# Designed miniproteins, single chains, continued (2), part 101

Each design is a single chain, and the fold is of that chain. pLDDT is the mean over its residues in the fold that is shown.

## One batch from the design tools (miniprotein)

Design m7718
Fold by ESMFold2-Fast:
Structure m7718 (fold): chain A 70 residues (1-70)
Amino acid sequence: LVEEVERLLREIAEKLGLSEEERRELERALEELRSASEETLRKMLILAKAELLKLEGREEEALALLKAAQ
């Protein structure tokens, strides 16, 4: 679960073209994510998947995923 969330967040960062400083901050946040609860990780997974879908132009699927997660 945490590995999947980390992978998705890094992919989002790459697609957004984050600076080196922003990427370092993301890596710090990812380290803290490893201490997060399963509930928090599941929420982050859904949010990360939805964000990736939006970046890929699949906005309808992103919205459906967010609604299903509520």
Scores: mean pLDDT 75

Design m7719
Fold by ESMFold2-Fast:
Structure m7719 (fold): chain A 95 residues (1-95)
Amino acid sequence: GMSKNELTGRASGYALEAARLALKEAETREALHLAIAAALKAIGAEFESGIGGDGRTAKEAGEVAIEAAKLAGNEEGIKLGEKAKELGEKAEAES
């Protein structure tokens, strides 16, 4: 199976891509703010993947990315955000 760091790194990548898709289609201030928040959390999760984070930040990045993508109307972003959330949850469960 994947290590906690590998799961966190992959989750951060999916969350960042979801945030970028949401940002590209953001037409409201709310959508823009959520997309930026998701991107910042994803960057934090990527940093944590190098220093032994627990996957929680990656899960949260995925959750915010899903919200941003839903508000932007981007189905691919929602799917990528769900992948980020699932991988973050697996990282949290990893011993």
Scores: mean pLDDT 83

Design m7720
Fold by ESMFold2-Fast:
Structure m7720 (fold): chain A 98 residues (1-98)
Amino acid sequence: SLADEYRKQADAYEKTAENIKKINPANKRLILEAYLHAVYYYKMALAVKNNDPEKIKEIKEQYEKDLREIPSLTDAQLNERIEKYKEEYEKLKKELDS
């Protein structure tokens, strides 16, 4: 299903973020971008599974906004957003597995 394809993309980006964190932990912007992509695709998978077109629109708009902000974030803001996205995708994964 489309939801399953989005879930696969989300899992791949989560793994990418973890690999970057292991190999180059100082590159917080790349780690954040990978986690943002993971959260985006987990949210898309859930919204598609729930047949929620308004939520899909909100997710896309939020993703574009968040992505544009990354280059201007301070180191402290990068750390804060990484932790936020990790918490978000763990919650989304549990919802998708239920």
Scores: mean pLDDT 87

Design m7721
Fold by ESMFold2-Fast:
Structure m7721 (fold): chain A 85 residues (1-85)
Amino acid sequence: SLLEEIQEFYEKTPEELRPAIITGILEALKEILERELKGEKLSVEEKRQLILEYMKKYVETKKTLSPEEFEKLLKEIEEMVEKLK
């Protein structure tokens, strides 16, 4: 399952880079929402693959968000979710 793949990746990732996994998942969610708002219908497998690709990319680039950047990303996601209502 996706959760098992996330769990395995999390356990294999150094502790200092684990915040990058969460950031990658949130950025993947943002892209999924952007595509769905544009009228794209993503399969479960396409969504799964996007999440895994973003997790790997953010860990490899050592990308972590400041608290302010994290709050901004969450607000962007919330606004997109409201547009889907």
Scores: mean pLDDT 82

Design m7722
Fold by ESMFold2-Fast:
Structure m7722 (fold): chain A 92 residues (1-92)
Amino acid sequence: MMTVEEAIGAVLRGIGYVIDAELAKTVEQAKKHAIEAAEIALEAARKLGDEELIRKAEEVLKKAKEAKTKEQAIKAAEEAVKVLLEGLKRVK
């Protein structure tokens, strides 16, 4: 079961990847950071065992991998952070 400390750590790492994506000089670099954020969200959702959050995280990861613009990559990273924040609310 995921602890509150682990969930907070995942949120902070996700926020860091959003910042990295925004500061990225290329679409490929922004996309790399968006994928990293989405993978953290998916790992957190799986540790929670929350099927809804797992589905949302998988969709975000797909969007990150399919991103064609820096703006699309940043939005995917932001969606990953939203999944992580929802996960934090569901930790018992």
Scores: mean pLDDT 87

Design m7724
Fold by ESMFold2-Fast:
Structure m7724 (fold): chain A 88 residues (1-88)
Amino acid sequence: AEEAIELLDKMLEALRAGKVEEAERLDEKAMELMKELFEKAPPEAQEKALEIMREALAKASEESDEVEAAEIVVEGYKEALRVLAESL
């Protein structure tokens, strides 16, 4: 879980620095690790993680600034990762 969280933080830093290609690469790696955690988690943790992610995406969709939208998504996905990790 920590590795995926670190990758999300680095992705956000890359986005803020205008390094879009590096941000996309880091996001891909973070999502791969999140998928592995999700598949190992019990159904209750999967449901809670999906709820958190959907809420974050809904909030981000109301933001007109791409970086601010990404910050909301990252915060929600970090919470989802913690829920998944704590369930193991």
Scores: mean pLDDT 82

Design m7725
Fold by ESMFold2-Fast:
Structure m7725 (fold): chain A 101 residues (1-101)
Amino acid sequence: MLEEYERRIRESGGRDAQAWTNLAEILLQQGKYEDAIRYAQQALRIDPNNARAWTILGEAYFKLGKYEESIEAMLKALRIDPNNRRALVNYLRAKFSKLAE
């Protein structure tokens, strides 16, 4: 639930990278792409090796039509976790969407 992650962020003084990442995921699923970007970036400020936060950032950029930023974020996720199927699938989607412009 959104409320649980908001509580964890508040109680940690903003230092819970997993709570920021989970909140970004929920916002992405709700179609709140700018908010998902902002919160994924907060998670990455705490833990820049968070492949999931990079994947969320890339998906949110893709939804906003920012294909170059999406590709860059997905490549960072794949460098951290080469077996990240979600990042690979979304990388290919962003790459082909850019070519279709």
Scores: mean pLDDT 85

Design m7726
Fold by ESMFold2-Fast:
Structure m7726 (fold): chain A 71 residues (1-71)
Amino acid sequence: MTEEEIKELKEEARKRTLEAMKLKEQDPEKGEKMLKELRDEMNAASTEAAKAMLEGMEEGGKEFEEIKKKE
């Protein structure tokens, strides 16, 4: 993987995680399904891709927590 591919994969995982967590507040079943799909994709990925996805998912989760704390 190139550095650019890793950066894009991480950013995509961050955005998808944030979207899934926001969706989970409105529709818990659909939000949880999106999170499960992300976890399944990460577990099936190569070690390098899985690390990028995990970092993106962690950043997305933290971003959502910070949004909730400010409300």
Scores: mean pLDDT 81

Design m7727
Fold by ESMFold2-Fast:
Structure m7727 (fold): chain A 90 residues (1-90)
Amino acid sequence: SENQKVFNEYLAKADPNDPAVVEFEKWLKEESLKEDFNPYKALDYMKRYYEVDKLPLTVLAGMSVELRKYLPGDTAERLLRSYVMPFIAS
């Protein structure tokens, strides 16, 4: 429950209007039209493309909100939490 609270507070900090979040949303939409699109690899794409460890928390949260739209159900919550918790639960 504590980890869930931390994660929910993190998502609430999202800035969907940040240019980096808008560009990531566009990239995901274009990428999702490809037959070989794998949303589970999008976390790796986010890390490599945007230098996630150097991003403002509001931008990382915004990207997380957009990525969740392409991940199925409970898997979205589980994978995002596992990936971002080292950056937000310190």
Scores: mean pLDDT 72

Design m7728
Fold by ESMFold2-Fast:
Structure m7728 (fold): chain A 88 residues (1-88)
Amino acid sequence: AEELAQEAIKKAEEAVKSTDPEKRIKLLNEAVDLARQAAEEDPELGLETLKKVSEYAAKISQDKNLDTQIAGTLALIELSILRKELER
């Protein structure tokens, strides 16, 4: 769980730092998937990880590139659903 959480955050940070829109979207999607896996193994750590990845997804959703904006917005929606499922 901790390794998945750390990798999710790292992938999200790399997505924000990437100048290639395709790589940025791929890294963000990988971060969301890793955060989901962390939440399945450890709900408490997972919730913290989902919140952290959501911060990076929010930055990506504000990007000037439309494809990147859409990807960030979709990631925020998915992360919100995952957070609600953990609180169920």
Scores: mean pLDDT 83

Design m7730
Fold by ESMFold2-Fast:
Structure m7730 (fold): chain A 64 residues (1-64)
Amino acid sequence: SEEIRKQAEEYLEKGRQYFAEGKYDEAVEWYRKALVLYKQANAPDSEIGRVAKLLAEALEKARA
């Protein structure tokens, strides 16, 4: 649904903001929430893949 996709975009933006601030654990949480919503909205694989890559990068930074 369009509403779920819009919420996913808001959560993705929240994750990006935390990532930019060096708050990687918080970025991981918001990217995970965004990814779940993008999947529920049946977003294209390319879009889901983009969010998954951002999540992977945030996870690597959180482990460092």
Scores: mean pLDDT 87

Design m7731
Fold by ESMFold2-Fast:
Structure m7731 (fold): chain A 64 residues (1-64)
Amino acid sequence: MKEELEREIDLAFLRMALALGRLTGDWAGAVELASRVADEETAARLRAAADSLDALAAVVDEIV
């Protein structure tokens, strides 16, 4: 229950951070904020993809 709630909050924050990047164009800031709540694997993928919009879009689409 508590772990499920924490995961839902982290996912909501991740989605909001990425939405802010899309709205403002500050993808570097958005990726850094999202990486703080994402697991290590997802954070590494987001940072690696930050230099390419196509790669970043693919990583975002994989976030359930």
Scores: mean pLDDT 65

Design m7732
Fold by ESMFold2-Fast:
Structure m7732 (fold): chain A 74 residues (1-74)
Amino acid sequence: GEEVIKEIKEKAEKLKKEAIEKQDYKLVEELKKKGKELIELGLKNNNGEWIELGEYILKLAEEAEKEIKKKEEE
């Protein structure tokens, strides 16, 4: 199970980097969607690891959005 969580984290981190590099809000929205889906899945299945993963991905999306916004203001 741990390997799947690690792969999802790595993919999310790559999407964050790509979103920032491309200044692409569509990729930020994709991260938000993935985070929300994982939280919903975790809540439905009483799985705290999936909830934590989803919350982590939502934080990555927030960080990406903030960095893109800073780049647009310069």
Scores: mean pLDDT 85

Design m7733
Fold by ESMFold2-Fast:
Structure m7733 (fold): chain A 89 residues (1-89)
Amino acid sequence: MEEEERRKAEILALLDEAHRLVVEHGSPETQVEFARLRAEIQDLVDAGAPVEEVAKRAIEGFEKLRPKLSPELQAKLDEMIARLEELVA
């Protein structure tokens, strides 16, 4: 249980890192979409959703945002997706 809460906190930290990158380099539209994703993930964590569900939703959100980003930001998102996958391996 505590390990799952730790992994959920790491997922939220990765979302916060991605948000920083999107704010610095993304369009206003991607910033809004990212803020919505962050809120959806927070709601899942607050509702006690399993870590696998939280990670899956975060990965799906990143994949949806990926085509709207520059190649440099896409590479950084790919790294974050890999970290999310490791958290639920």
Scores: mean pLDDT 80

Design m7734
Fold by ESMFold2-Fast:
Structure m7734 (fold): chain A 62 residues (1-62)
Amino acid sequence: SAEDIARELREAIEKGDSKKAKELAERLAQVVGASKEAAERAGVLLATGHSVREAIEAARRA
């Protein structure tokens, strides 16, 4: 699900795993039907302490 991918993306960002974070952002974009750029913005929201739900909604709006 989008929420599971977003949680994994947050964990990858917290661990500094840039390769895994990029792969998960691309998967999130595909699942949500958003652009890669919108999914990358969702990653920034997760990195700045926003919730998984807020990040997914932001990706969908963009």
Scores: mean pLDDT 76

Design m7735
Fold by ESMFold2-Fast:
Formats: sequence, structure tokens, C-alpha cells
Structure m7735 (fold): chain A 55 residues (1-55)
Amino acid sequence: TTLEDLIERLYKEGLVSKEEYDELKAQLADPATRSDAAARVFRLAVEAGITEPIT
């Protein structure tokens, strides 16, 4: 599963707005911001129950 798949799922579940979805997709596409955006997407997915937190 890609980070892009996770953000699409968050948007479809109504957990992020279209504006936030567009911002996160742009940040994931930019190598300079990708790591920070990835951490945020992963945190949102865990909080939404889409993926389990692993220690």
C-alpha cells in the first residue's frame, strides 16, 4: 500500500477535506516535504483505524 493510497482512503472516508487532500498529495509528490507529509498521513490513518500502530 502506498502513501497515495492512504490519503485517497482518508478522503473517501471523509476524514480530510478536499483542500487538505490536495495539499497532502502535493506535499507527498515533493521530495523536500514528503517525509513530513508521510508522517502526518500515517498518523491520520492510524487514528482512523485504517492501519494498526506497530511498536
Scores: mean pLDDT 75

Design m7736
Fold by ESMFold2-Fast:
Structure m7736 (fold): chain A 70 residues (1-70)
Amino acid sequence: SDEKIDELVEKIKEIAEKYPDDPSKQAKEIERELLKAGLSPEQAEALVLTAYLHGLDEEVVRERLRKALG
């Protein structure tokens, strides 16, 4: 649902702001939140990788979350 996607996007932003100088910690915490949201480990890893390749662009993150969550 859009509500669940909005919640995850907000959580990702919070993590990015909390760990701005620690990309490894940031990526790990984002992956953890994606797993809690019901993504498989493979889906979470792929989404994190794609998001970082695009500088954590919100539109890219939203697109990938919609694909993973339906």
Scores: mean pLDDT 83

Design m7737
Fold by ESMFold2-Fast:
Structure m7737 (fold): chain A 61 residues (1-61)
Amino acid sequence: SREELLKEIGELTGMSLENAEKLVEVARELGIDVAVELAKRYAELSDEEAERLRELLEKLL
C-alpha cells in the first residue's frame, strides 16, 4: 500500500511522514534521480540504500 511504502521511506531515511511525502512530490515533479540525490545528502544513504529508495519511489509513482 501507499502507507507501507511511505513508512519504508521514513525508516530508510529517518524522515518524518510529512517529509517522506514531500520527497515523493519532488520525485513526481523533478524526477526520481533528483529525489534520490536529495535524500542521499540529507540521510547520508549508502549506494544500496539509495537504490532501495529508488525502487520505493518507482512504486509510488
Scores: mean pLDDT 84

Design m7738
Fold by ESMFold2-Fast:
Parts: sequence; structure tokens; C-alpha cells
Structure m7738 (fold): chain A 62 residues (1-62)
Amino acid sequence: MEDAIRAVAAALRYVGLKLDGASEEEILNEIRSVIPDPEIADKVVELVKKGETVVSAYDKAK
């Protein structure tokens, strides 16, 4: 359950920042700030860079 909440929080930050015209680096840094495990955060960032959604990337990284 906690993992689903983190994935949703990261996805909401991603969508909000993207709509506000934030840079890719700012968006990726916000994803890293929401995910406390750096190994999982790095995997999510790499998958998002490859075109995965934040939620899908988190599910694959955990």
C-alpha cells in the first residue's frame, strides 16, 4: 500500500511539473525526492527517460 501511495505521489508531481513547463532535470529530481530508496529512484528515473510512466517505472523498479 505504501508503495502505491509513493508511485501516485511521484506521478502527480511529474504531471504537474510537466504541465507547468519545468525542465526534464527538475522533473527527474522531484521523482528522486519522493522515492527514499536511491536504487529504486535511479531505476524509476532511467525507465521514465525511456518513455515509461512514473507508476509503471516504479512497479518495474521495486
Scores: mean pLDDT 70

Design m7739
Fold by ESMFold2-Fast:
Structure m7739 (fold): chain A 67 residues (1-67)
Amino acid sequence: SIEEAVKLAKEGRFKEALELLKKLGYSKEEAARILAEKLNAPVEAVKEAIETGDSELLDRRTVEAVL
């Protein structure tokens, strides 16, 4: 649900929040807007958090340092 995605984002787990919203049928752009509104954060900041992280982690050497 959207509430679970927001909860994950509040924990700094933006990749998992994005994946959950994608499973609900939202695009990456829509997911960023939803999270921004629910977190009362700028959309630009949320987009940066999502884009900084590699959504496809083939090698999880420093997963904890990647948002």
Scores: mean pLDDT 67

Design m7740
Fold by ESMFold2-Fast:
Structure m7740 (fold): chain A 57 residues (1-57)
Amino acid sequence: SMAARQAQLDRMVESGVRLAQEVGLDFALALLRRELEEAGFSEAEIDAALRTVRAQV
């Protein structure tokens, strides 16, 4: 469902924020981009997710 996809995206973003705080922003963003691409998210969704992580670090 759309709700399940959004929940998956939100969890991946939360994990990206935690990873960025532990090991650094650039590494976390590169890993998150790859994971979101492999999960089949659109470029627009990926770009929005990466902006959210940047804003929270």
Scores: mean pLDDT 87

Design m7741
Fold by ESMFold2-Fast:
Structure m7741 (fold): chain A 60 residues (1-60)
Amino acid sequence: SLPPPVVLTPQERLDLAQEIIDRFEKGEISFEEAVEIAKRYNLPETINALKILEERKKRQ
């Protein structure tokens, strides 16, 4: 198959994932915004982490 038009390096993927999670945990972005960014950059692991964090926030 052809490679995707945008490819992140492993380091860029980690940096972006951490930024999304940090911003969400700080309340700087909504869950919907965080998931949208993660989907745009094909970060399924980050989407799963965001879902777990959202559930934890609701249980407090």
Scores: mean pLDDT 78

Design m7743
Fold by ESMFold2-Fast:
Structure m7743 (fold): chain A 82 residues (1-82)
Amino acid sequence: MELTILQARYLALASEIHLAIRTKDVEALKKAVKEAKEFKEELKKKAEELKEKDPEAAEELEKLVEDLEKLIEEAEEEIKRL
């Protein structure tokens, strides 16, 4: 299932970000934010491609983009505090 694979990638990135925050590893956190931003662009492109073929799947991907944007914002706020 395509959505399950993308959700698993999101959870992996969230885990990397949370671990970097917990260990105060600024370099790891910056790397994870970069990877998250790249993944967000990939998801946006995939959602746009699916809008006409599978609107329901496109909506699920758009929700995942929103979740990823929140995760990036939280990570960037943490970088400012470290």
Scores: mean pLDDT 81

Design m7744
Fold by ESMFold2-Fast:
Structure m7744 (fold): chain A 63 residues (1-63)
Amino acid sequence: APAAGALPAVEPTEGARYAAEQLRKIGEALDRGLAAMRELLAAGASREEAREVMLRILAEGRP
């Protein structure tokens, strides 16, 4: 429970909570895409190839 003198708890709207959940899923997909891109670049793949794989992973993680 918030103590006296603490900042008032800002309860997000239903839409804001939904948006936050979508952003979390997008962040997870982005992390996966970046990891795949990094590994491909480290393996000597082209930037175009790495970018294509990253975009594919991001598309798969679409909310």
Scores: mean pLDDT 70

Design m7745
Fold by ESMFold2-Fast:
Structure m7745 (fold): chain A 57 residues (1-57)
Amino acid sequence: SAEEAIKRLEELVEKASGPARDIALTGLGIARKYLENGDKEKALEAAQSAIRAVEAA
């Protein structure tokens, strides 16, 4: 779910450093905005994209 993906991304923010942290923080902000607007599908997509980008950094 979007909420689970956002929670995983929050955990990555706490553990990440350098460029990976910046990617995680940016993605978390975008995903949260979509979730607040009720767009759960876009929130999930944004969170998953950020998680993949962090794992690739």
Scores: mean pLDDT 80

Design m7746
Fold by ESMFold2-Fast:
Structure m7746 (fold): chain A 85 residues (1-85)
Amino acid sequence: MAEELTKRIKEEAEKLGIKVSGETPEELLKSAVESLLKQGKIEEAKLLVKIVVDAARKLGDEELAEKLEKAAKEVFEKYGIKLEL
């Protein structure tokens, strides 16, 4: 499950032309969101979070989905943006 989400995050990041770093879905999502927010791509960052969180839920991992949403909200808050999904 974590491996599937890791692949999904990397694929979505590649589509957006961003480099990601990390070994866990949480680390990769934080890396991707931070890269997008640094570029001013706020809407793309929101869409990425929604896609990844929805994917975790579809895989039956609600706990991981909530963890990923919380991690993303922390990165958005650091940039002064409220994440609404």
Scores: mean pLDDT 81

Design m7747
Fold by ESMFold2-Fast:
Structure m7747 (fold): chain A 60 residues (1-60)
Amino acid sequence: SEEEIEEVYELAKKYYKESNGDIRTAMEKARKEAKERGYSDEVINEALLRFYEEYLKEKA
């Protein structure tokens, strides 16, 4: 669902701040926690794709 995608997206943002801007570490930690919380691979992949695309827009 959209709500679940937003929840995983917020995990990625949290870990991005905690990693001082390390996008790779943020995405790896967000994926691990989301999987442990029971989110589906489809939800996790969509949320992390949105997060990465937003990251690229801000860095361009």
Scores: mean pLDDT 83

Design m7748
Fold by ESMFold2-Fast:
Structure m7748 (fold): chain A 61 residues (1-61)
Amino acid sequence: MKSLKELILELIGLKLRIIGLEFELENLELSEEERKRIEEEIERLRKEIEEIEKEIEELEK
């Protein structure tokens, strides 16, 4: 079982990764295939964030 501190650090790490991927989509000239891969990874990371945020909320109660 992860501590609240570990969950918060993991959440921050995932959010920073999404910011980096969004920066790449906005600032780099990417192929259509590269764009799709990045968009799919962002979606996956967003789902992981939602799960961790729910775990944090349950632990804060």
Scores: mean pLDDT 81

Design m7749
Fold by ESMFold2-Fast:
Structure m7749 (fold): chain A 79 residues (1-79)
Amino acid sequence: MKPEKLSDEVIEELEKLVQDPANMERLLRGLELAMESKDPEIQELAEDIARYLIEVARKMKSPEAQEFAERLEELLKKR
């Protein structure tokens, strides 16, 4: 499912990034910082990105992707 506020190019880059465990850690940190932003639009966008990445990671079936999805779900629960 494609988030309404994200371009096709952004979606493709996010899908590529979650195939590398090192990039998963960078994405998690970036999303955590974005969710702490003073800008409500940045917070909303970070939450939408996190929800999309959970869907992508859950479809990948790798242990690293499943752990990444669980960590994103925990990050969303804090909001």
Scores: mean pLDDT 74

Design m7750
Fold by ESMFold2-Fast:
Structure m7750 (fold): chain A 62 residues (1-62)
Amino acid sequence: STLEKITRLIGRILRVIGEIYDLELELKKTEDPEEKERLEEEIRRLEEELKRLMEELRAIPE
């Protein structure tokens, strides 16, 4: 069902947004340069995933 696909995509989008938010908070609290680089890379990967999910959502017919 189209509605089920939309619901699942929205759920995945919200999950990724939440993970980015949590990592951004961790990044603000982190003082170790190596850990900062790791967190920034993880955030970049999640932002790329979010972009893909948003594009997939936009491609669903009304």
Scores: mean pLDDT 85

Design m7751
Fold by ESMFold2-Fast:
Structure m7751 (fold): chain A 60 residues (1-60)
Amino acid sequence: MPSYIELARRLAELTEAYLEAKRLNASEEVWKLLEEAIKNALDKEKFDELLKEIREKLKE
């Protein structure tokens, strides 16, 4: 189980990605990836992979 501090960090990263997606009027694909990241918040490897993909798509 991740620590509460680690979970808070992941929540902060999700919040940053969410605000950036909203600012850029991101595609449905990005919003779907954000939902998948939330569902995988306890799986560090999957969560990190999804956040990386979201950030890559937000740079396009």
Scores: mean pLDDT 81

Design m7752
Fold by ESMFold2-Fast:
Structure m7752 (fold): chain A 60 residues (1-60)
Amino acid sequence: KLEEVDEAFERLREAMQKPVTDPEAGREAGEAARKLAEFLQSDDPEVQEYVRRRLEELAA
């Protein structure tokens, strides 16, 4: 499960680094964000905390 969170964050990171003119950037970012939202809605506190920590790292 944590590996799947890492994959979603990697995809989000890659999408965010693409130029705004790339038509796939928004779609890929949206798909990754949707997966992360699903993990945040999980009843697993370990998964929820890991996603939050990763979001903080991405913002920093």
Scores: mean pLDDT 73

Design m7753
Fold by ESMFold2-Fast:
Structure m7753 (fold): chain A 86 residues (1-86)
Amino acid sequence: VESKMSEEQEDEVNKYLAEAIQAIQNKDYEKAIEYWEKVAKIAEESKNYMLAAEAYENIAKAYEKLGDEEKAEEYRKKAEEYRKKA
């Protein structure tokens, strides 16, 4: 199923992606998770399941860096569910 984000939603996603990347470079994994959660929310609202899967995969990787393996696995499963919807 094709889905389209609005121009404003795309602009917000790009801003949050830049912030998440910057947070990862600074090893601020909690902040990176916060911004990826914002991306996931916009992706879910716009039914952009590929972007939602990508956001949850990056949240899982950030939790791995924090040593929270249970949350990392939880978000990986969520990412896989969204990949199957895409």
Scores: mean pLDDT 83

Design m7754
Fold by ESMFold2-Fast:
Structure m7754 (fold): chain A 70 residues (1-70)
Amino acid sequence: SLEELQEELRRVIMEEASLGVKLIHLVVLELYSEDPEEREEARREAERLAEEIQELAKRREELLAQIKAL
């Protein structure tokens, strides 16, 4: 139903926003931390998180396409 698709879309958008904020913090650590080990850890975590965000963005596009098809 439209309502179920809209609810899932809202959840996906909220998850993207939450992970986006976390990604910003990791990018700041990668660029500005004085500890090389902390920078490398932040870089690896940011790469994994960026992949998760891309999967959510793909799911968002799928949901939008389904809603438009209704």
Scores: mean pLDDT 88

